# Designed miniproteins, single chains: the designs that were tried, part 106

Each design is a single chain, and the fold is of that chain. pLDDT is the mean over its residues in the fold that is shown.

## One batch from the design tools (miniprotein)

Design m3916
Fold by ESMFold2-Fast:
Structure m3916 (fold): chain A 99 residues (1-99)
Amino acid sequence: DEVIEAVRKGFDEVLEKLKELGYSDETIERVRALGDAFVAMLRELGVTRLLKLEIKVDENGNVTFTVEAETAEGHRLRIEVTINADGSIEVRVEGAPPL
């Protein structure tokens, strides 16, 4: 699945950036677990189209990963993961129904 592979590669790129920026192994493993959970969710939702995949690093070393995807039925969802330089992680999910 090209959409799922693109999202998985996106999380891999996030993990590499966190490593380059000197984030803790604990924070890196938390982000890896989130990536696995989101990949499972996207498979269950049957996403067929990737609308946006963006990785942003700000001037303070915070990393934001944004995924926008669409299901075969035309439902859109947005996932935003922000990893702050202090090791805190913020997750926003819009448009995803409970599984």
Scores: mean pLDDT 83

Design m3917
Fold by ESMFold2-Fast:
Structure m3917 (fold): chain A 60 residues (1-60)
Amino acid sequence: KLKEEITKELVKAGVPEEKAREIAEEILAGVPLAEIAKKYGLSVETLRELAVEAAKKAKE
């Protein structure tokens, strides 16, 4: 569920679904947010906020 929630938040932020799934997988694999931000042209702050929001929604 966490991967799907991260993907949804990225799509809401305007990231295409294909890239959103790739980014979600990299976040879950523990790739540093700074590397992901550089690779996909996003800000570290945006990625951090999206990950926090997704984690809240995926929390049991």
Scores: mean pLDDT 78

Design m3918
Fold by ESMFold2-Fast:
Structure m3918 (fold): chain A 55 residues (1-55)
Amino acid sequence: SEYAKKAREYALKLGDEELAELAGLAVEDAIAAGMDPEKAYELIKKNLLEKLEEE
């Protein structure tokens, strides 16, 4: 999925390779569960930003 790839690339820019794999899978799982691809990507992106701010 294009949005899963975008989520992985975003997490890689933040320097977390393991989180990048999880971010891609989370987007694909959300889409499989019926979530809009754009919404899934935005949700995962927000979670990545929140984690960065907490650390």
Scores: mean pLDDT 76

Design m3919
Fold by ESMFold2-Fast:
Structure m3919 (fold): chain A 86 residues (1-86)
Amino acid sequence: MEEIKKLAEEATKLAEEVSKKALELAKKKGEEAALEELEKDELAQKADKLAQEFAKKAEPLLDDPEVQELLKEVLKPSAEAGKELA
């Protein structure tokens, strides 16, 4: 459980940074150009890897309400950025 919590915290922080960067790029250069820059961005790649690792470790424990809350936390920054772009 502690490993999953730490992984979720790291993934959430990186997702927040990536989402903020994506939103700024989309506003300045447009959504398509922002996506191309993020694909090459090392921070975005690290966020994706951490999110995948969290998902793999969380999958067996999805029946745990605490794990469900951590999953919502990890997804929240991306959802917020999506609302700003819409």
Scores: mean pLDDT 71

Design m3920
Fold by ESMFold2-Fast:
Structure m3920 (fold): chain A 72 residues (1-72)
Amino acid sequence: MKITVDLVDADGKRHRLEFDSPEEARKAAEETPDPVLRAALISAANQAEMFGEDVTISGDLVAQAAGGRAGG
């Protein structure tokens, strides 16, 4: 499974992270001090575990009030 996280952290710095499993994303979440990145990584891992499919989180969805994921 592929998990991709492409976000801007609280300092305005862009991060692009890719993981092969939910476990790797969760470990990265525990290692990051940034709450925005941590929340995004945990959400991505949880969704990958729930659906068993590839997950992508991008943009400022976690930095601002979440607009949700559009499957359209």
Scores: mean pLDDT 72

Design m3921
Fold by ESMFold2-Fast:
Structure m3921 (fold): chain A 82 residues (1-82)
Amino acid sequence: MGAGDRGEALFAAGKYEQAVAEFQKVIARDPNNWQAWLNLGKALFKLGKYDQSISYYQRALSLDPNNPQASYNLKKTQEAKK
């Protein structure tokens, strides 16, 4: 099973810190994987790490500029930061 699959399963289980570690493994192997950057951003958002979440959503958008989920989550996180 890939680290991305494990990360998604951990995220669904509410194991956000463990999900971050698995998505970081994906990014280490393939830094152009926009989905891994997006998922890392989502996990950091759940952990309240909004600045890091914003940075990783921006990375996802740099790789896939028309991704509506990355765009939406970026705006949502900027609002949550207050």
Scores: mean pLDDT 85

Design m3922
Fold by ESMFold2-Fast:
Structure m3922 (fold): chain A 75 residues (1-75)
Amino acid sequence: PTPAQIDAAGLAALDTLASVAPPEVAALLRAARARLEAGDHEGAGLLVTRAVAALSDEEQAAALATLNAAMNAAG
């Protein structure tokens, strides 16, 4: 994949995760998305790390289930 395709996939994944995350974690994921759109991969990565650290095991499992369902729907 090209860097642009990786960035597009990353933006889509952040949007999907933000849709199922608690408001505080969704805010971090949206901030990470904005950083990634600006080309700040390091800043985006730090915000994603903070977001993941704030999720419980149950919330992480729910996010993974949502991503798996989205991938199945895409074929």
Scores: mean pLDDT 73

Design m3923
Fold by ESMFold2-Fast:
Structure m3923 (fold): chain A 83 residues (1-83)
Amino acid sequence: MEEIEEAIKKLEELGYTDSANAIKQAAERMKEAIEKGDLFELDVATALLLISAAITKKYGSPEEKEAAQRIIDAVEELRKEAS
């Protein structure tokens, strides 16, 4: 989660507000789902986060693509810890 939050902050600092807001909302939902043990919300939030990151990686600037890849990598590590 901290790596995802750091990547979001970097996007906000660079002025990529739309990408940062979409990813931030999905990441906040994922964090809340983990804390509550809501498996359905966790799957939904994780899917939204990965979709938002994948779109950012496809259409974004080099900096957005770098931040999106960090988010994808961090989600994959969290999934390994939960499985």
Scores: mean pLDDT 78

Design m3925
Fold by ESMFold2-Fast:
Structure m3925 (fold): chain A 68 residues (1-68)
Amino acid sequence: SMDELKAEAERLKEELEELIKKSKDEKVQRGLKTLIENIEAAIKANDERGLRGLLALGRAFIEEYKKS
């Protein structure tokens, strides 16, 4: 449901914000900020399918950059 996706998005946004604070790469920081903005836009638009895709991308990003 959209409510469940919104709750997941809030948790993911917190993880992305922590990663921004830990990152030394300004391009990575800007990319993560843009991802957060896209997540917020999908929530505002009530775009469940778009939000699901953005949450999957955010999770993949976190896992990829944890290894770097």
Scores: mean pLDDT 84

Design m3926
Fold by ESMFold2-Fast:
Structure m3926 (fold): chain A 74 residues (1-74)
Amino acid sequence: DEKEEKELKKLEEIILEEMKKLGVDEKELKELEEALNDPKKKSEVLVKVFRKLSKISEEEKEELNKEVLEKLKK
């Protein structure tokens, strides 16, 4: 579904922006962006994102989730 693919792409872009705000290295961020366009590397990207998110506090996770959802609804 094209609509679902568009929403997923928007979510991926928002996640990359939030990861950059969390101080993820620019080289790593660029690698994540590249991998999102490679079907074989998408799972690696998701693993890296979850790994980074697991390092932030519960309050920071909640704020990040709310910000992502807000951007998705726009």
Scores: mean pLDDT 66

Design m3927
Fold by ESMFold2-Fast:
Structure m3927 (fold): chain A 61 residues (1-61)
Amino acid sequence: SSTVERVIRHEAAELAERLGVSEETVERLIRKHGSGRGAVEELLRRGLISEERAREVLAEL
């Protein structure tokens, strides 16, 4: 559990920096969808990130 929490927080911090959104928002969406991909897809659907930025990040996931 502690290891999973550390991984989620680390992934959220990296995605937040790359996408220009808050770490809190990304962490919440990772927990909601169970993946960084799901978080990025919801951010794109909400119009909070560009299609180009989402594509770059999703290619590395």
Scores: mean pLDDT 82

Design m3928
Fold by ESMFold2-Fast:
Structure m3928 (fold): chain A 58 residues (1-58)
Amino acid sequence: GISDFIREFARRGDSELAAIMAEVAVRMGIMTPEEAIDLLREAGNDEAARLAEERISK
């Protein structure tokens, strides 16, 4: 699912794309903001988590 793509892009260092996909998943109601940010951090990409937090808060 979308979570697997978000994890893959985050792990590859595609931080911007991972953050955009996380924002889309949250706006579609697939996951909460907290779940999306935690997913990116658990994937080892704190920059993607920061970018997603900024995007979701707007």
Scores: mean pLDDT 85

Design m3930
Fold by ESMFold2-Fast:
Structure m3930 (fold): chain A 62 residues (1-62)
Amino acid sequence: STVGRVVRHDLRTLAGLSEEQIEEAERLAREGRLEEATKFLVEKGGLSEKQALSVARALAES
């Protein structure tokens, strides 16, 4: 989806995540493991918990 593409681009370019890290976050989110996806994005991407939760939800819907 367009939203998923934009989110992945921002995670790579702004948060500095690798493609493998983005794929792991997307996998966790799609499996309904939103807390783990959120924690991963905070720890690896330097996102706030609020930003990471919003991103994890967007990845789950992609």
Scores: mean pLDDT 79

Design m3932
Fold by ESMFold2-Fast:
Structure m3932 (fold): chain A 56 residues (1-56)
Amino acid sequence: SEEVEKAKRIIRTLYNAGLITKEQAEEWIKRAEKDPRAALKEVLGVPDAQADAILE
């Protein structure tokens, strides 16, 4: 729950900063609701350990 909320906030921040499109943001938010780590790893292009540190 907290990890999902954190991942969704990061994705929304990327969208608001103009780094991803609306369609990308919607897709990644949907993915983050199922697997926040996998969604962040793919959006940011980071390994699992880095995604875990971000969600901490």
Scores: mean pLDDT 80

Design m3933
Fold by ESMFold2-Fast:
Structure m3933 (fold): chain A 115 residues (1-115)
Amino acid sequence: SLEERLARDERALEALDPSALLNGGIRRALEELLKYLETGDFSVVETVVIDGVEVPVIVLPYIMAELGASSIIDLYGKEEEIKEAIKKALELLKKGKYEEWRRAMLEYTRLHLSS
């Protein structure tokens, strides 16, 4: 059920909490992503399952912005769009756009704090 899916996605909702992101969540997740980019080992990156898709927590703000989602529930039924957005986000990170990525995530968090 949708309720059971949301319960499993509780970590994603917690990770998108502006206070968690501002209190070093972004930094830790970026350090884990940098380790993945250096080693190729994706197992060090925290993921959540949204509608059967494994989504790296750190790219959730980018995916939500790209798909115009206000909450995790808005992503359900958009499996193909989520997968495409993940690929775009990871390619941006691989191209060494880490500071631009961090700035974008902080701006997203700031806008949601003001809501």
Scores: mean pLDDT 61

Design m3934
Fold by ESMFold2-Fast:
Structure m3934 (fold): chain A 93 residues (1-93)
Amino acid sequence: NVEEAIKEIKKAAGELSEALKKMLEALENGDEEEYKEYAKKMQEAIDKIISAGGEHPEILELISEIFRKFQEAGRALDEGRIDEALKILDELK
C-alpha cells in the first residue's frame, strides 16, 4: 500500500532528523556512547527509507527529496551554518 509506505517514509525521515540532532548534542557534550547509539538509529532510519522505496518504486522521487534535504543539512553543518542546518532538518519532520 503506497499510503502506508509514505507514512513509513515520513516517520523514518522524522527519526533521521531526531537522530542527527541527538548526535550533534552528544558531540557538543563529548558523549561518545550517546553519539554511537544515535548514529545506529540514523542508519536504521536510512535503511527504512531505502527499503520502502525498494518495495514501492513510485515513491522514489519522495525518497530522493528526503536525501537531498539531508545532504543540504550536512553541507550547511560543514560550512558552519548550524541554524540553517537545523531548519532544514525540521523540514524532514
Scores: mean pLDDT 77

Design m3935
Fold by ESMFold2-Fast:
Structure m3935 (fold): chain A 95 residues (1-95)
Amino acid sequence: SAAAERTARNRAEVERLIAEGRKLLTEAFQKAGESDKKTALEVLGETLGKLREILEQMRRLAEESPEIAEFGLGGTEGLVGQAEAGKRTLERLVA
């Protein structure tokens, strides 16, 4: 059906966005680990902004295809949560 075809296309886009978000987060944590605290916080802050943009795209896809909402939204919210937790942990690491 047209609805099933749309869901399949939107699921592929969800998978692409999740892969992009995972790559951004992995690269950000690697860069943060190799940087001073100020630079690390800036990198994590910028990555968090990009992940939130992906989350907004995911919300729009979930509105069009509710069947993918748990897969796309949960995965993206998890990535945002990991970035926020990493940033908070780094902010608390004072010698």
Scores: mean pLDDT 83

Design m3936
Fold by ESMFold2-Fast:
Structure m3936 (fold): chain A 118 residues (1-118)
Amino acid sequence: SPLDVALGHLDTLRELLEQVRAAAEEIPDEERRRRILEVVDEALKEIEELKRELEANPDASAEELKEILERATEVVLEALRRVAELDPSRGALLETLARAAEARLRESLEEIDRLAAE
């Protein structure tokens, strides 16, 4: 269903943020590591909130689902940008994760439209 696609998209975004968390644990500077983990944890809370919003409205329209996915993806992209500013040495990893988030958004939006059309 379109809702299942949307929930799967949020789970993918959570996994991308968990990869950033894992990479942050390798940072030897405790202050920088703490700041990055705070950014990641804030983004994870926002994704969890959006997931609860979807679960509370199982009859959401395709347009409402797409809007939530665009908002969720922007939360992740902003978090990745902030992490890159705090740790430029991980720029290549963060750019790869950002491209993965954008590609998944395109796929999820197309799949929701396809399912909503019948």
Scores: mean pLDDT 89

Design m3937
Fold by ESMFold2-Fast:
Formats: C-alpha cells, sequence, structure tokens
Structure m3937 (fold): chain A 55 residues (1-55)
C-alpha cells in the first residue's frame, strides 16, 4: 500500500507522463477537431482513473 505522500508524488509524475504522451500523439496525428476531442477525452479518462486508483 502507498502512503498519501507517495500517492501524491506518483499522481503528479503520472500526470506529467500522460501530458507528454498526449502531446506526442497530437504532434503525430492530423489536426482535426475530432482527433483533438478524442485525445482530450482519453486524457480526462486516464486522469480520472489515476485519481481513483490512488484514491
Amino acid sequence: ALTEEQKLQLLTERVGELLRETAAKAASLPPSPEVRAALEAELDKRLAELVKELD
């Protein structure tokens, strides 16, 4: 089990990685509104899952 301090550190690090990964994907994909919306929705979902996983 993780301590609350470790959870916060992991969350911060994972969020950073997620943002970098999403930015890299966005750079390699066509600049369409639907693609952008899909990436944003996926990021949002991943962030929610991270928060829930760490509780």
Scores: mean pLDDT 76

Design m3938
Fold by ESMFold2-Fast:
Structure m3938 (fold): chain A 91 residues (1-91)
Amino acid sequence: SVQEELERKIEELEELIRKAEEALKEGDLEKAEELVEKADELAEEIYRLILENREQVSRELRHRAVLAGASVTVLRMHLYIEKKVKEKEEK
């Protein structure tokens, strides 16, 4: 079902977010960037599926997807700042 497919994709997105957070904590900016890019692509796919199947997707799953997408946006901002700080310190 569409709902089962979306639930699996949201779980995968949440796992990518956790791994990206760990990479940022460890200072592995290259790994964090790779994971954030994968998370961003998956979030876009999830949003497309929700929009195409709006009537078949529960409000709970939609809210969960929005929260996960917000986490990806925050991670992208943090990664950007950390990369800029590192560039300045390496000179």
Scores: mean pLDDT 85

Design m3939
Fold by ESMFold2-Fast:
Structure m3939 (fold): chain A 58 residues (1-58)
Amino acid sequence: MSPEEALKEGKELIDKAKNLEELDKAGALGATRIGEAGGSKEHLDELEKHGREKAKEL
């Protein structure tokens, strides 16, 4: 899996979160997968930003 694919899948997991607990789990899993794929700080920052935007909707 590329870092870009891991980021995309992480964002999809975040988008599916129905509450803050699910959002926290989705963000943690997404960050782990990005790291395993060799992702950069920019990939992690983008995932965190997406999670913060989703949190405003919950």
Scores: mean pLDDT 83

Design m3940
Fold by ESMFold2-Fast:
Structure m3940 (fold): chain A 65 residues (1-65)
Amino acid sequence: SLEEKAEEIRRLLLEQGASEREAEGAARAVRSGNITQIRAALHELEKAGYLEAAKLLREVLEELE
């Protein structure tokens, strides 16, 4: 489910040293199911180097498209 994937992304980001704001932002984008919001979050995660969370967001996009 999107909720489970959102929680996994939040956990991964926190483990990699992301702020609560960054982690919650990405999780919220996933929960929304909104492709534009998820893509925006993906770009931010890639820019910051959070590769494991970025990989999970790509999987979410693939399932929604």
Scores: mean pLDDT 83

Design m3941
Fold by ESMFold2-Fast:
Structure m3941 (fold): chain A 99 residues (1-99)
Amino acid sequence: MEELKEKTRKLLKEAEELAKKALELAKEALKKATTKEEILRAIAEILRAIGLLIDIKLLKEELEKAETEEELKELLEKAEKLLEEAKELLKRAEELLKK
């Protein structure tokens, strides 16, 4: 029980750090954007990063209310998915700055 809750918190913290980094890179890409396509892509990535940060915050609130092993396992799976989404989001934001 406590191990699952701690593991979930660590995954959510990592996802949050990656999502915040992706948001800052997407904002930087928007500042450097010179074409309509570049502007729209940067805005889309900013919105995705904000959405992911909201999902992370909501899952953190659910984690503090979780009382059963089944609830904790479900939250762990959701946290793993958010972490993978954060990694992909960061990769896309880095590509925007290169191009």
Scores: mean pLDDT 86

Design m3942
Fold by ESMFold2-Fast:
Structure m3942 (fold): chain A 67 residues (1-67)
Amino acid sequence: SDKEKVEKAYEVLLRYYEGKMSEEEAKKELAEILKGKVSEEDIDAALEDARELRRLGIDPRAPRDPP
């Protein structure tokens, strides 16, 4: 299901963000999980976003607007 694929993709991105997975491994896993759903350019953009968030020290799991 799409929910299961999104959850797996999110786990790959988090593992990459935490430095537990290389960029090449993350690209391969995301391409396999999301095959036919997103482009390679979309995957590259997601990984770039994860790198930028890690560089800035922003947790992608944190709420955007704290109460």
Scores: mean pLDDT 74

Design m3943
Fold by ESMFold2-Fast:
Structure m3943 (fold): chain A 91 residues (1-91)
Amino acid sequence: SPLEHRLKASLDALEQREKFRKMSTEERRKFAEELRREAEALLRQSTDPTVQRLLQAALEALDQALKSKDESEMLEQLELALTLLAGARIS
């Protein structure tokens, strides 16, 4: 069901955020770089303008996270990126 797919994507995003909060700064950066590669691969495969906008916004959030010197700012941008990626996967 479409609702089940959306709920699973949201739960996966919440699990990733919780796991991410427990990571070291270096582990978070490595994870952000892996998410960036995934988002770029999805963007290359996508023809849906809504999915493309969500993926582009996720890439911008990941770029800001990787450039951030503040832990709270990095976590905020990574949570935003995970939310946007979840939206792209279920669109």
Scores: mean pLDDT 79

Design m3944
Fold by ESMFold2-Fast:
Structure m3944 (fold): chain A 72 residues (1-72)
Amino acid sequence: DEIEEKALEIAIDQAKLRALRTAVETLGWPQKVETELIDKKIAVSVATSPNGELRLEEDVTETLKKALEYLK
């Protein structure tokens, strides 16, 4: 359904933003961001300068629920 498709897109974008915020606060400026959808998780990898890397994984079900609330 269109709502589920949009919610998934928002969930992925929100996961990216959380990972970017964490990278800036803990490692340094984000240089590259990569997102991977694993069967049950949204994985975001952030490469930072001066040579950091952060990988955060969020449960798809939980992230999707939050995204659906955002669409309300």
Scores: mean pLDDT 76

Design m3945
Fold by ESMFold2-Fast:
Structure m3945 (fold): chain A 66 residues (1-66)
Amino acid sequence: GHVEAAKAGGAAASAGVAAAEAAGLDRQTIHNAERGGTLGVIQGANSGDAATGAAAGAAGMKEGAK
């Protein structure tokens, strides 16, 4: 459901932030990726599907990091 999709997207976005920090990316890039990840989580949650939520969160992180 929506809760599972939101949790999956949030976990993907959180993992992306942690990986970026570990890789030594600058704070502006991390902030942009985090913002993108949050938008992806919202989009994913609306789908009600956990796999779609995780994919949207990850895609949002990737898009935000650009």
Scores: mean pLDDT 71

Design m3946
Fold by ESMFold2-Fast:
Structure m3946 (fold): chain A 74 residues (1-74)
Amino acid sequence: NSLKKKIQEAMERIARAGKEMQELLKVDPVRGYRLAAETLREVAQQLKEAGAPQSAIDAALLMAADLEAKAKAL
Protein backbone atom coordinates (compact mmCIF):
# COMPACT_ATOMS: atom_id res chain seq x y z
CA ASN A 1 0.00 0.00 0.00
CA SER A 2 1.31 3.46 -0.98
CA LEU A 3 -0.07 4.93 2.26
CA LYS A 4 1.81 2.34 4.35
CA LYS A 5 5.05 3.18 2.51
CA LYS A 6 4.55 6.94 3.03
CA ILE A 7 3.87 6.44 6.75
CA GLN A 8 6.99 4.26 7.06
CA GLU A 9 9.07 6.94 5.29
CA ALA A 10 7.60 9.64 7.57
CA MET A 11 8.52 7.58 10.67
CA GLU A 12 12.07 7.10 9.36
CA ARG A 13 12.40 10.86 8.72
CA ILE A 14 11.19 11.62 12.28
CA ALA A 15 13.72 9.13 13.71
CA ARG A 16 16.56 10.68 11.66
CA ALA A 17 15.56 14.21 12.67
CA GLY A 18 15.49 13.16 16.35
CA LYS A 19 19.02 11.76 16.02
CA GLU A 20 20.28 14.95 14.32
CA MET A 21 18.51 17.08 16.96
CA GLN A 22 20.27 15.15 19.77
CA GLU A 23 23.69 15.87 18.21
CA LEU A 24 22.86 19.56 17.58
CA LEU A 25 21.54 20.02 21.14
CA LYS A 26 25.12 19.40 22.37
CA VAL A 27 26.51 22.41 20.41
CA ASP A 28 23.56 24.57 19.21
CA PRO A 29 20.29 23.72 21.01
CA VAL A 30 18.30 26.53 19.31
CA ARG A 31 19.23 25.17 15.87
CA GLY A 32 18.55 21.61 17.04
CA TYR A 33 15.02 22.38 18.21
CA ARG A 34 14.23 24.48 15.12
CA LEU A 35 15.49 21.82 12.71
CA ALA A 36 13.32 19.19 14.44
CA ALA A 37 10.29 21.53 14.39
CA GLU A 38 10.75 22.22 10.66
CA THR A 39 11.07 18.49 9.93
CA LEU A 40 7.88 17.74 11.89
CA ARG A 41 5.96 20.45 9.99
CA GLU A 42 7.18 18.95 6.69
CA VAL A 43 6.19 15.45 7.87
CA ALA A 44 2.74 16.76 8.91
CA GLN A 45 2.25 18.14 5.38
CA GLN A 46 3.30 14.79 3.84
CA LEU A 47 0.93 12.91 6.16
CA LYS A 48 -1.91 15.26 5.15
CA GLU A 49 -1.19 14.64 1.45
CA ALA A 50 -1.09 10.87 2.10
CA GLY A 51 -4.53 10.97 3.78
CA ALA A 52 -3.33 10.11 7.28
CA PRO A 53 -5.76 10.59 10.22
CA GLN A 54 -6.13 14.20 11.42
CA SER A 55 -5.01 13.09 14.92
CA ALA A 56 -1.59 12.07 13.51
CA ILE A 57 -1.24 15.37 11.61
CA ASP A 58 -2.27 17.37 14.71
CA ALA A 59 0.19 15.42 16.90
CA ALA A 60 3.09 16.25 14.55
CA LEU A 61 2.12 19.95 14.44
CA LEU A 62 1.76 20.12 18.25
CA MET A 63 5.21 18.54 18.68
CA ALA A 64 6.65 21.06 16.19
CA ALA A 65 5.05 23.96 18.12
CA ASP A 66 6.48 22.61 21.42
CA LEU A 67 9.99 22.36 19.93
CA GLU A 68 9.75 25.90 18.49
CA ALA A 69 8.65 27.19 21.93
CA LYS A 70 11.67 25.46 23.52
CA ALA A 71 13.97 27.15 20.97
CA LYS A 72 12.48 30.57 21.83
CA ALA A 73 12.81 29.92 25.60
CA LEU A 74 16.59 29.41 25.22
Scores: mean pLDDT 81

Design m3947
Fold by ESMFold2-Fast:
Structure m3947 (fold): chain A 77 residues (1-77)
Amino acid sequence: GSATAEKIKEILKEYEEGKISKEEALEKITEILMTEEGLPEEEARKKAEEALRIEEIKREVEKEGEKKEEELLKLSE
C-alpha cells in the first residue's frame, strides 16, 4: 500500500543522491516488495526494475524541462 510506496520512494531518493548504487537500490526495492506485498522474487525484481526505470525517465524529463526553460529564458532577454 502507501507504506510500501513510501519505502520505495526513500530508496529511490538515496539512489538519486548517490548514497547507494543502482544494484543496491534494485535489491532493496525487491526485498521490500517481497516482504510487504508477498511477491515472488522474480515478480518483485521486475517491479523494482520498472520503478528504477520510471525514476530514470522522470529525471531525464525534468532535466530536459529545465534545459528548455533555460533556453526560453535566454531567448526572452
Scores: mean pLDDT 74

Design m3949
Fold by ESMFold2-Fast:
Structure m3949 (fold): chain A 57 residues (1-57)
Amino acid sequence: LEEAREAYEAGDYEKAAELAEEAIRKEPSQEALALLASVYYDLGDYARARELLERLS
């Protein structure tokens, strides 16, 4: 998860998405889902971002 956050903060959204998805596969968490939703939103994939946010509610 930390590696995904670092990639996101660096502006590497594609890498951040890949690392966040990997983190979710190993251990699903609200933090990982929220990070992935933020990545999709910044990539302009609002449909996927909304889907992930629904899983958080």
Scores: mean pLDDT 79

Design m3950
Fold by ESMFold2-Fast:
Structure m3950 (fold): chain A 61 residues (1-61)
Amino acid sequence: MREKLAEEVAEKAREIALKYGVDQETADAIGRQLALAVRRGAKPEDVLKAAEISAKWLAEQ
């Protein structure tokens, strides 16, 4: 159950990062870290918000 949520968060986070123009390698790294957070009990909604903030910040560079 939580493992499936972690996979879904990783996929969505990667897509969000790519949407903002972040490179694929960095987008994958963001997805991986957020998937780990979900496995450790973080809320998917919170980690997806973090992904969006990180993607915007990286795209601004």
Scores: mean pLDDT 77

Design m3951
Fold by ESMFold2-Fast:
Structure m3951 (fold): chain A 59 residues (1-59)
Amino acid sequence: MSLEEEKKFYEEQIEGLKKAREQAMKDPKNKDEKTKVLDEQISFYEEALRELQEMIEKQ
């Protein structure tokens, strides 16, 4: 289903961002700035994924 494909896309984006965050944490010079941006992006996709899951369950 199209919604399942979109859910998978968001899950893959979140996974990629979490891996990028782990790499950013290893950077002693820029970790705070990079992790802040990544955390905001992760939160955005996690909220979108939550809303999508609610739509799937209510259909």
Scores: mean pLDDT 79

Design m3952
Fold by ESMFold2-Fast:
Structure m3952 (fold): chain A 57 residues (1-57)
Amino acid sequence: MEEQINELRERILQALAAGDLQAMAESLREAGELYKKQGKTEEAEELFRAADLVAAA
């Protein structure tokens, strides 16, 4: 589980460095789904909101 989160963090950072807002939004949504599965609903909602903001930019 921690390994999956670390992999997603790496993808988000790479997308940010590349300016790939679509890839960043997708990675943030995937991270949100992982947090939701862990029962961390509040953190998941924040990640989904961040993904929507990035996708709208």
Scores: mean pLDDT 77

